# Designed miniproteins, single chains, continued (2): the designs that were tried, part 67

Each design is a single chain, and the fold is of that chain. pLDDT is the mean over its residues in the fold that is shown.

## One batch from the design tools (miniprotein)

Design m6317
Fold by ESMFold2-Fast:
Structure m6317 (fold): chain A 94 residues (1-94)
Amino acid sequence: ALREEIRRLYEEERVEELERLYRELLARMRAAEAAGDTEAAEEYRRLAEFALAELAALAAKELLKKGENLTLEDIENSNPAAELERKAIKEVLE
């Protein structure tokens, strides 16, 4: 099950694999939308949102590891989920 895989990747802190899965889920969502499969599109959208939330949680864990010396730039740079979301939306939407 994809949800179980997302959770496992989060628990194992496999950021790169989770990012790849997130992009794959977005691609599957768009393919389902193009095919008129609205049910499958909504399921992939929910899974992609879950993967993005887990990526954000991993980014937060990395921030905590850096401690009190964090700058606003460090906070922005350590949120790969926000950047990945922007890039993935641009690639999928146009």
Scores: mean pLDDT 74

Design m6318
Fold by ESMFold2-Fast:
Structure m6318 (fold): chain A 115 residues (1-115)
Amino acid sequence: EEDKLKEMQEDAKRLIEEAKNATPEEIVRLVGRFLARFVAYLGDLSKEGRKKAVEIFRKTLEEIKKKLTPEQQAVLDRLFAEIERLVDEDKPLDEIETVVARGTQELVSVVRAQQ
């Protein structure tokens, strides 16, 4: 479990570094890849491990949001809040996966509308 959290932390660090020189469209693609891996990590984690994963996700989003518009930030904030709630309520992984897929699609739509 600690190894999975460490792997997630390294993925988060890579995302933050790649986002520094990325366009908003590229950032959305990077966030989507991170979220897909995040869901996979949650599958290997206990309830307490999932709460730690959510904290890594929160810190990652605060850094990424610095590169995004207020509207794009609002989409990520809503997605994060929904994921945090589902983890706190010990909801099944498939429900979290559905929320991640929907939130990623919303973020892509907002970025495209602003181009």
Scores: mean pLDDT 81

Design m6319
Fold by ESMFold2-Fast:
Structure m6319 (fold): chain A 93 residues (1-93)
Amino acid sequence: GSEYRARLQAEADRARALQPEIDKLKAEVDKFMKEHPEYAPEIKAARDRARAGAVREFSGLSPEDRQLVGDYAGAVAAYNLAKKIKEEEERKK
């Protein structure tokens, strides 16, 4: 019982420690969506899907920690999709 809660808390603590990296990922994604508005709906959908998934997986955390883990998962998913799209566009040139 207690070990499971400790593992969930460790994931929340990790997300907090990565906040500066999360902020950088969000800024890069926002810039990409501004430069390529045609991909903004797809990137937002990936972000929302990953966020919802993390919130469901970590339902045992406090509401604040669930939001933090969800925001982290969403930021990573959006960044990875934006990077993949950028690489595909560079390959087409």
Scores: mean pLDDT 78

Design m6320
Fold by ESMFold2-Fast:
Structure m6320 (fold): chain A 98 residues (1-98)
Amino acid sequence: MEEEAEKALRENGITEEKREKIIELLKKMQELLEKLPSLTPEEQLKAYKEIAELLIEMIRLAAEGNTDPELSAEYRALAERAEANFEAFLEKVKEKLA
């Protein structure tokens, strides 16, 4: 997994410094996913929020570390859309649970 992730990030033109940070965040996300089935519904909601935040951060790092300006811009736009969509989703969940 780590070796495959490093290779994929390298092939997509992401710098070594940002690749190391992305892999570290990916490991944190995997740990949360592994714990998910043993969590309460409240803990699962918190874990999903943390997973979303880690994913958005990884996308931002891919944008910052990408040597291709067009791909960098695409990753940045993706991170912005993902953040906005996640905030909208959380508000909808809050309205339904209220």
Scores: mean pLDDT 77

Design m6321
Fold by ESMFold2-Fast:
Structure m6321 (fold): chain A 96 residues (1-96)
Amino acid sequence: GTLERLRELCERILAATTGEELRELGLEALKLVTTPEQAELFLDALADAINAATTREQLEAILECAKELLKRLPDDPELVDKASAVILKAIGKLLD
């Protein structure tokens, strides 16, 4: 189902070695995010990808995906806080 496909894409996001690959996978995963549970799964994958990222281009792709999700989130304070934390973490690592 959709959740299984989203999990597959999230695992591939974590394994991505380039910003371009991560962006493509992230935007594809974002198309499948329609519920709070799916949004949380996607945000967890982005947070893990920040920890694994070795290039500026990977961090920029993660930031773009998190920002796009934030525009689409329901009025859910926990998800907004989680997305904001991912954005701040990516920016912090970009500034290192």
Scores: mean pLDDT 84

Design m6322
Fold by ESMFold2-Fast:
Structure m6322 (fold): chain A 90 residues (1-90)
Amino acid sequence: SKEKEEIIELVRELFEIFIKSYLKYTKDEEDAEVLKLLFEELIEALKKSSEEMQKEIIDSLKDFIESVKHLLSEEDREKLEEILEKLYEL
């Protein structure tokens, strides 16, 4: 559906911001590449997910971001929060 496509694009944008922020903080290029692969797998799973599973994935993603937000710059944190808010506007 169009809504699912919008969710996938928002999640993709969220992952891009997270990876860039992670690299700035840790400078660990190898870990960043592993995270990219894991995020790509999550996007593929999201494409195949039911509406119920989609909501669970988004909630888990929000919890994950909350647990790691201290690793992000204030600017990147604000951008991630904006994307998360949009994800709940289904």
Scores: mean pLDDT 77

Design m6323
Fold by ESMFold2-Fast:
Structure m6323 (fold): chain A 61 residues (1-61)
Amino acid sequence: SPEIEELRKRYEELLAQAQEAHRKYKETGDPEEKKKYFELGRKASETAEEISRLQEEEERR
C-alpha cells in the first residue's frame, strides 16, 4: 500500500531525528534536545502503531 510505504518512511525519518536529538543532548545537556527526543520517540511509536493497524486491515482483504 502506498499509505503504508509513506508511513514507513516517516517512521524511519522520526527515528533518525530522535537519535540526532539524543546525541545532541548527550553532548550539550540542552533540555530542548531532551524534549525533542521524547516528542519524536512518541511520534515514532504512534506511527508504528498506525502501520501495524493498516497492515492488519490489508491482510484481512
Scores: mean pLDDT 85

Design m6324
Fold by ESMFold2-Fast:
Structure m6324 (fold): chain A 69 residues (1-69)
Amino acid sequence: SMEELKAIAEKYKEEIEKFERELLRKYLAGEISPEEAEAMFRKYLEDLIKEETGRKATEEEIEELKRLL
């Protein structure tokens, strides 16, 4: 639900921002491509949803969580 996704976004805001900064750092250092960074970020959000809800994240939920950040 949207309320579950909002709760995840609020609970993990600092950790998500830290992960995004790490991905940007790696990209700027030439360690990963933009496509790899996007895939890693998407996987990170998928795993957070799965851990918090106990169910597999849908593509729609991953995109909605991205919009809430």
Scores: mean pLDDT 85

Design m6325
Fold by ESMFold2-Fast:
Structure m6325 (fold): chain A 91 residues (1-91)
Amino acid sequence: HMTPEQVERLRAAVRETLKKIKEAIENGDKEKALFYLRQLRAFLEAHRGTPAFDAIREELLKELDSLIELAEKNGHTEIVEEMRRLKALLE
């Protein structure tokens, strides 16, 4: 059983990681973006089947769609592919 406070703490951690990914993409820092994407993937794999995973799933899918568009517009093919793999994990 996971408390609402634990769920919100995990949501905050995911949002912070997404912010770092967006900043890395905007700065053209491919290695930093991939590092944070791998960190996010490990987090999601560790929390699969928990209320925290379910609580962030829809929000994360929407944010990933926005980040995929941003990365595509900037020509970051490798980042796009990594984000698509992450999105598949959530489906």
Scores: mean pLDDT 82

Design m6326
Fold by ESMFold2-Fast:
Structure m6326 (fold): chain A 61 residues (1-61)
Amino acid sequence: MVVENYKNLKEAVKAGDYETAAIYYRAIALDLPPEEVRKTLEVTEADIEGAKALSEVPFEE
């Protein structure tokens, strides 16, 4: 779940699709499915900034 959302967030940021990246960022932050985030929540500039920052964090623990 979280790993897939993180991968999708990184892919979206890399593709320049910041709106989609922001949706995955909120999904990770709120522990919700991306479908629910898109359906119920409007993404903001803060979500886009968070997605960009998170995309630069190495996932390798």
Scores: mean pLDDT 71

Design m6327
Fold by ESMFold2-Fast:
Structure m6327 (fold): chain A 59 residues (1-59)
Amino acid sequence: YIEDVRKMAEAVKNGDWERLEELAKQMGVSVSTAKLVAIQVLNGLISEEEAAELIKEAS
């Protein structure tokens, strides 16, 4: 989960929305949820560990 969260944050940083959608599907979460979590990690509002827990709970 942590590695996937890092990839999601990188996809958002690079504007790679196709990659974000693919990662969201692999994790079993909505694209909206993945986007919101990734933005929060990218902005330093939550840790990668907290983001991974949120993704796990949402899947």
Scores: mean pLDDT 81

Design m6328
Fold by ESMFold2-Fast:
Structure m6328 (fold): chain A 93 residues (1-93)
Amino acid sequence: MEKVEKIKEMILETKEFQLRLKKRVLETAPLDPPPELLEELEEEARKKEEEIEKLLKELNLTIDEAIELLEKNGKAEELREELKKMYEEFKKE
């Protein structure tokens, strides 16, 4: 149970991070982002990917196994609802 909850939290945090990066690009240079901004975004994305891989290794799971656990525990639908709420909240801000 705890592993499934950690996986769900990781996916939600990753999606929130991606939405925040998209907002920063849209606010700064929506049509033609400068190379420096793209480099910063790539560095932040890389750090987040390393955190995710570290967590998966600590849980002794592959990404495919993590997704399978969410589906088997009925958490996939719950995750989709939380992601939808997060996206709507992001639009309101």
Scores: mean pLDDT 70

Design m6329
Fold by ESMFold2-Fast:
Structure m6329 (fold): chain A 83 residues (1-83)
Amino acid sequence: EKEKLLKLKEAYENVALAAGAVAQNPGEEGRKKAEEMAEKARKAEEAEELVKKIEEAVKSDNETVLELADEAVAKRAELLNEL
């Protein structure tokens, strides 16, 4: 179980980094990096919903990505408290 929580923590960290990267660099490079991190996070079952939101934000705009970055940070903090 602890090993599974560590994997979820890593996935959420990657999601937060991806969202932040897209927010700071909304160009093609930032979008590609967000998609790459979202794909990795998808492997973590509990991060699935957040991954979908990031994928939608990458297609939409920078404003949504900023909201996802905050959400990813919050979920990461929650996992760290439980870990």
Scores: mean pLDDT 62

Design m6330
Fold by ESMFold2-Fast:
Structure m6330 (fold): chain A 98 residues (1-98)
Amino acid sequence: PLVVMQLDAVLGWLERAKEFAKRGDFEEAIELLRKAGSTLDKMAATEEDKVVKDRLNEARDAIYTAIRFIKRGDVEAAITSTDGAIDEVKQAKYLILS
């Protein structure tokens, strides 16, 4: 399904953003996080299942929190917030496939 392919793309971008952040490539990390957050925001806007929509919104908020932490130089907090976003996206994917 298209939605699952979009969530898989988001998961890939989030994992790559973590890797860039760990290397100190903050501009590349932020670009991937922005791409993921924008995609989740658009998906949440058209999602009719409230539980899935809430998970997508929580993931988006965690991504924007990660961007703020990177801008402050708090790489550890940014990775933790990104992991939170990954967990929310995985939960949304599970709910869609169940």
Scores: mean pLDDT 91

Design m6331
Fold by ESMFold2-Fast:
Structure m6331 (fold): chain A 130 residues (1-130)
Amino acid sequence: MLKEVLELLERVAKLEEEAIEELKKAAEALKQGDVERALEHIERVIKLEEEVLELYKKILELTDDPEIRATAQGGIDGERAQISLLREAAEALEQGDVERALTLVETVIEMEENALKVTKQAIDYVRKKL
């Protein structure tokens, strides 16, 4: 049980690191006015975040530990909020509002960097219990 939770949290951390990299590429594309490239990176982030959401749901099925459950539930709520903001960023780009899209992407970068810190703390917590 705890070993499987650790493996899932380590997968979450890897996907969160990949999402941060893709978000930074989206922000750079927006700063250069490359809307098509920004939309491609935003779509990749949404797919990564949907995968993280499913991994957190699986973690909740594997553990009754209140600390790990709080991290997983916070992760689910955070990923849903980020996906919503990224869909708003894509809509802003369809309307030609590059400035709004950039602000939304930069907000999601900050949220995902904070989420990664929480995930790494949960990994350390689980490792101490093995």
Scores: mean pLDDT 92

Design m6332
Fold by ESMFold2-Fast:
Structure m6332 (fold): chain A 57 residues (1-57)
Amino acid sequence: DVDEDLRRMAEEGASLAEVADYLRTEHHLLVHDAAHLRRMAESPRRVNPALREAVAA
């Protein structure tokens, strides 16, 4: 899972838009937009598998 990588990238200050595109392209994850991704990464306590399912669903 890339939850840890995703969170670190966002916390490091990486472009959230690029992170969202990276997830869609590399992992084929359903991401609404950078704002959606930001909320996920901003809440590290929600790094459970359910978080990824919520993004995909």
Scores: mean pLDDT 54

Design m6333
Fold by ESMFold2-Fast:
Structure m6333 (fold): chain A 81 residues (1-81)
Amino acid sequence: KAEEAAETVVRAVVPLLEAGETDPAALRSVILVALHEAGVPVERHERVAEAVMAAIERGLADGASPEEIGRAIREAVIREY
């Protein structure tokens, strides 16, 4: 459910952030694959991905750690699921 989807997205995205990936297209692609793998309905993918990207952009702008951004991603997925 929402928490399982959130954990799947976090596990896919946080390692990329740790590796220094900041390309929005690359991150969005990984988020969409993670949402599909977590069984999130396709009609929710755009809304959830937008919320996750907003959380990543805010965290990067604020100098947040990958783990802190991971928490914001989890919250965004649960909110928009």
Scores: mean pLDDT 86

Design m6334
Fold by ESMFold2-Fast:
Structure m6334 (fold): chain A 93 residues (1-93)
Amino acid sequence: SAAAQQRQLQAQQLAYQAVELLNEALKSKDKEKATELAREAAKLFIEAASLETDPQALKALLQLMRSYAEALEEKGFEESAEVLREAIEKIEA
């Protein structure tokens, strides 16, 4: 339906915005700024997940979040990584 298609597009747009924030966080030299960006991205991912009705798309979203959490942790942004892991747990609950 048109309504389902619109929700899917909204979910994709929110996930895209979250990815842009996380890419900014990964380029940041400030751990505090990276954590703030990760918190905003987490909110957007939770909203995107709430709109997602396709189980495969939701699984892909969770995998994407895990990949970014790992990248942030490898950069030494442990608090930013933890913010994303907490968001993953909320989505899976």
Scores: mean pLDDT 89

Design m6335
Fold by ESMFold2-Fast:
Structure m6335 (fold): chain A 92 residues (1-92)
Amino acid sequence: TREEYLYLSTRAQVLGTAARLAEEVGKEAAVEAAERLGRETLAAARASGELSEGELAAMEEGLREGLEAARRLSPEELLELAREAAAEAAAL
């Protein structure tokens, strides 16, 4: 569904961004950057008025779960999760 796609793609984006930046700026700063980018993306989506309440909620859940994982897991584990989520989203 559109909601599943938005959940998976948002989570993949957050995980991938946190993992990629961690090598350059360290884990804590990478998570903060991923959170800021994710919140800006969600705010833009909400402001567009084009997404349903369910679609926005799916993006929020993807962002929340992605950030929780990014705070706990290694960059290598985050890249694996990001690839899995992106592949699942692409198959929808």
Scores: mean pLDDT 86

Design m6336
Fold by ESMFold2-Fast:
Structure m6336 (fold): chain A 108 residues (1-108)
Amino acid sequence: MALNRATAFVFEAITRALETGDVDGAREAARAWIAEQLAAGRLSAEEAAELTAALDAGMEAVRALHAGVPAEELVRRAEELAREGRLLEAAAIYSALANAGHAAEVEA
């Protein structure tokens, strides 16, 4: 339950960064929340590290999209992460792409 809720919170933070353009504010708030869950014993150190990596990957994808990086480059990055078994980081990039209106690039 806790990891699924934490994953949803991270993906909501990525969506907020896309909608507002405030990548740094959304990232800081999400990092603080992950740290609070870890301190409360609701996440393990490993789960917190995995969520932080996914947050960072998603936020960098949002930043890249705002900077005009082609969606195809971000799809390629997500595919590489998925091949390495870094599935949550790949999912964060795909979530950013889909929410930015690049669902066709993710499916293609």
Scores: mean pLDDT 81

Design m6337
Fold by ESMFold2-Fast:
Structure m6337 (fold): chain A 68 residues (1-68)
Amino acid sequence: MSPEEQARRIELGRGMIAGLDELIRAHADDPERVATLEAFRRQLEAAIAARDVAGLEQVLAETIAFLG
């Protein structure tokens, strides 16, 4: 993967975390949904911190599938 592609994937992951933060706030009345969203958020943060692009792509795909 090129450095530009890697940077783009990490940026996408950060954007997803911001979106999940908004969804967590919007769904504060649904503790099961919040718990699932927080789990995805934690996994995305871990992958970004580790610079694990393959793991990040997998978690992004799972998060997108869950959202819809």
Scores: mean pLDDT 83

Design m6338
Fold by ESMFold2-Fast:
Structure m6338 (fold): chain A 107 residues (1-107)
Amino acid sequence: GADIDGILKLLDQLLELGEKAVEAALKGNKLEADIHLGLMNITYALVKRLLEKNNFPDAVLELLDKALEEINKAVEAALKGNKELAEEHLAKAKELLEKAKELLKDA
């Protein structure tokens, strides 16, 4: 069977890296934010490969792609000092990742 538990753990790690990037960005630490985003992108590439290898629905990857877009918007807002907008985009990313997890469990 598909290693769904492994993919779910990687999605949790991806979100944690995105949250750390936003926290670093809010502190004005662009270098630390860029490092966390880089690690998030590596985790994303691994998740994408596992989704494709296990023939999961494209809808899971589409939700993941939208979640990454929202995390990047959260980091951009955070670097501009807009904490409220950063938190709003991060909340949208969390909702999209939760929907991706539900589709994975139902596949």
Scores: mean pLDDT 89

Design m6339
Fold by ESMFold2-Fast:
Structure m6339 (fold): chain A 67 residues (1-67)
Amino acid sequence: EERERKYQELYRKAISAYSAYELNRVGADFSRSIPSLEEDARLDERSAEESKKLYEELKKKAEELRK
């Protein structure tokens, strides 16, 4: 069904956003361990939060298609 295909597409985009969130979290943890990279750690943390918000938004849209 068309709704199922759209659900799968949105879910795949959500998984991609979650992967970006995980990568930015790892980057932030690494940068935070190095005093000279404090600004990089802050930027990675911000990027992680943005990716998390995108994941939550896409997941909500996908779940709405199922109901």
Scores: mean pLDDT 79

Design m6340
Fold by ESMFold2-Fast:
Structure m6340 (fold): chain A 71 residues (1-71)
Amino acid sequence: AAERERTARLITKAAHRVLSVAPFDEAEEIIRQIADMVAAGVPLAEAFRTAAEKSKNPKVAEVLRQAADEA
C-alpha cells in the first residue's frame, strides 16, 4: 500500500475517535489542521501531538495522543 493509504487510514481512525468525544464542527477543524500539517511535510505522529497540545478539550487531546502513539 502507498504511504498515503496508511496515512489516510490513521487519520480516519483519529477522526472517528474525535467524533466520539467532540461535536462534528470541532472534529472537522482538528482533522483539517492535522491534514494541513501532513501536507506540509510534518510526520503524522508529530501532527497528532501538535493538534493534541493545541486542543482545549482534554478528551480530544487524549484521543490524539493515542493516535500519535499508533502512528
Scores: mean pLDDT 78

Design m6341
Fold by ESMFold2-Fast:
Structure m6341 (fold): chain A 91 residues (1-91)
Amino acid sequence: MEEELARIVVELSRLAQEEIEKGHNEEVREEMLELLERIGEIKGPEVMKKVADEIVRSVVDGVSAVELARRLAEILGLPEEVVERILRELE
């Protein structure tokens, strides 16, 4: 379960970075929605909403994929060892 959440965090962080760099893209937003729905299945709708709200805030603030990934991992309660692996994936 933590490995699936880690993968989702990496992908959401990359997709958010793509929106910051390239602007609105329907395909990117559909991918984000699918990943958010998966978080809702694993962690419930309250956690899913917190993740969605943090992505919106981070996109507005123009934060890096690495910084967004740290914030999402914190919301999801991922252990520090898993967070370190996520950060290594984001180049």
Scores: mean pLDDT 81

Design m6342
Fold by ESMFold2-Fast:
Structure m6342 (fold): chain A 80 residues (1-80)
Amino acid sequence: MLTREEKAEIVHALAEKDPATFLELVQAILDGREVPEEVAERVAKLINEEMKKRGIDKELTPEEAVEALREYIDWVRAQA
């Protein structure tokens, strides 16, 4: 389970490391569209790399990675 602060740091790192994939993911979530499998796999890989770098001993599936980011984006929108 990732904290909200950990999710924020990972989202920032993802946006900096792969802005094209991050933009495609965010756009799909904001539009309520299905996230392409290739994007979900790429996002999961990047998140898992960042988690491992930060000492978090957990690996997310593509579905879990997309859901965690969707929850974070929905929370950010609710705080605006």
Scores: mean pLDDT 77

Design m6343
Fold by ESMFold2-Fast:
Structure m6343 (fold): chain A 55 residues (1-55)
Amino acid sequence: SDAFLERLRQRIAELKEQIRRGRETGSLSPLEIEFLEGMIALLEGVLAFLERKEA
């Protein structure tokens, strides 16, 4: 696998953990959570596109 794809998967996992922790501790506002969820959706879309192209 491309090192870029692995970094992308890692970043998605880190963002999901950041949201989980932020919700648990109350350290993130609803707007910040919405922004992070938007970033995850964008990165997951990029990952899906790239994985289809390498098949």
Scores: mean pLDDT 83

Design m6344
Fold by ESMFold2-Fast:
Structure m6344 (fold): chain A 73 residues (1-73)
Amino acid sequence: MVTVREDSFSLTSVDGTKTEYNLRVVRDEEKGLYRATVTKKVGDTVETKEGEFPTVDELARWLLEFLGSEPLP
């Protein structure tokens, strides 16, 4: 696999809660797809999600959905 992108960023919600994200994308040449790993950290809570996508567009849609999905309190 070849790492094609690594990014980290943080978002602050209206109530001041800081959420940290780490994104890693690798190309799986044998399968002809992209593998993405996203780690979300809020305080002491760490959530990791992975996905495999044939196109960058599908990866981007999945990432946007993940960024919009908050665990219910």
Scores: mean pLDDT 70

Design m6345
Fold by ESMFold2-Fast:
Structure m6345 (fold): chain A 58 residues (1-58)
Amino acid sequence: ATEYQNVIVKAPTEEEARAALDKKVAELEKQGYTVVDRVWTKGADGTWYYGALLEKPA
C-alpha cells in the first residue's frame, strides 16, 4: 500500500507561504515521502495558499 500526506500552508506573503511549505516538505522527505503534486492559489483577501501531496511506500 502507499501512504499519502496532504500539506497546506497559508501566509500573508508568497515568500512566507513558500518557505513554510518547503520546511514541511523537507521534514516529510526525510521520512521517505516524495512530492507527487504541488498547488498554489492567492485568495481574494491577499492570503497565499501553498500545498503539496506527498507519497511513501508502506
Scores: mean pLDDT 84

Design m6346
Fold by ESMFold2-Fast:
Structure m6346 (fold): chain A 75 residues (1-75)
Amino acid sequence: SAAEAEAALARMEAAAEGLLAAARAGEVSREELLEAAEVFRGNAAQLKAAYPEFAARVDALEARFEAELAEILAA
């Protein structure tokens, strides 16, 4: 349902923000960060497959996550 998709997207956004914050604080290793990023990418793909109407919002979240991840990995 749309309500389930909204809840899933909200959880993904919170998880992404938490992961990036932990990475910036030095609380996760590069290996742990890359592993968590793969889980995030898998969850994003599954949500878009199940709810194509949410694809644009998921794509926006993925773009923001990948940009911030690239900055962290370059530091």
Scores: mean pLDDT 89

Design m6347
Fold by ESMFold2-Fast:
Structure m6347 (fold): chain A 80 residues (1-80)
Amino acid sequence: MLEVDLTVDLSAPAAERVAAAEAQAEAFRAKAAASPDERERLMYELGAELALRHAADVAGDLATAAAHGERILALAEELA
């Protein structure tokens, strides 16, 4: 199971929750870019897409959330 550190604080303003999720996605993407292992890269990319989907959901951007959902499914198939 991929462990994804997503920040969800229901008491925080939506903008702060979006910023936290975007920061987590950037951290995962940096790890993916630095990883020479293809499997680790895919796992970090999956983490980034999960964080970005959460950010889009919080922002109410359903089209962007759906696009990230499609990428999550594609990455999960690559990892299976």
Scores: mean pLDDT 78

Design m6348
Fold by ESMFold2-Fast:
Structure m6348 (fold): chain A 98 residues (1-98)
Amino acid sequence: VELSEEELEKIREAERLLKEAAEAIKNGKPEEEVEKLEEEAIRKLLELPASNEVVLQALGRAKGVMEQIKANITSRLPVRAPEELAEEGRRLREEAEA
């Protein structure tokens, strides 16, 4: 099944939204804003014919980007992590000076 120009534009829009979600995470935006961008992107892709390989490939790419975003969210420093990073930095300095 060949995709229309409107369907191809929906794929491009979904990919733009996922890129925006990845940038939002890097810029310290709330997880809720990132989730909204992800939900909107997936919703646009799910409106397209599931039997089309281009749509399936776009969904596969979207899942990969979402997994990357999720990994970035889970790697976000807890409230005390800046102190732990500073302590690790001091230990490395002490080892280098010893």
Scores: mean pLDDT 68

Design m6349
Fold by ESMFold2-Fast:
Structure m6349 (fold): chain A 64 residues (1-64)
Amino acid sequence: SMEDQIREAERLIKRAVATSDEPLETVVARAIAELRRRGISDEAIRAALSRLLPPEVRERVLAL
């Protein structure tokens, strides 16, 4: 379901951010690439980003 995809995206992004000392934009961009490789929809990825990140950070990551 869409909610299952959103939860998977949130879990992966949270784990990546919690376990990395790289810049946030770099960590999140890599997580997005991995989610796309796994077949998670862009709609679910955007929903997860909206729940986890401030708008300013989300906009910078999406511009990459």
Scores: mean pLDDT 80

Design m6350
Fold by ESMFold2-Fast:
Structure m6350 (fold): chain A 77 residues (1-77)
Amino acid sequence: DVQQQLIGQLSISQQNLQQGIVTQDTIDLTGDASLTALNTLGNTSASNQANLGIGYATMGDYDQGSSYLGLSIQLLQ
């Protein structure tokens, strides 16, 4: 299930951001199949929240990054 795989990836990225870690997995969300799958599911809100979360994380705002990834996960559930 693509939706469950996306929730899993976002959850791992959210946990890493809570530890202050920007990993390759977090970066991969910006350019790979995960964002394409979010758009394909028609969940533009979840996609937008994930993009905001990654944007905040790359600026070093891990609390905001984690919060927005959490909102994306909630919108997918």
Scores: mean pLDDT 67

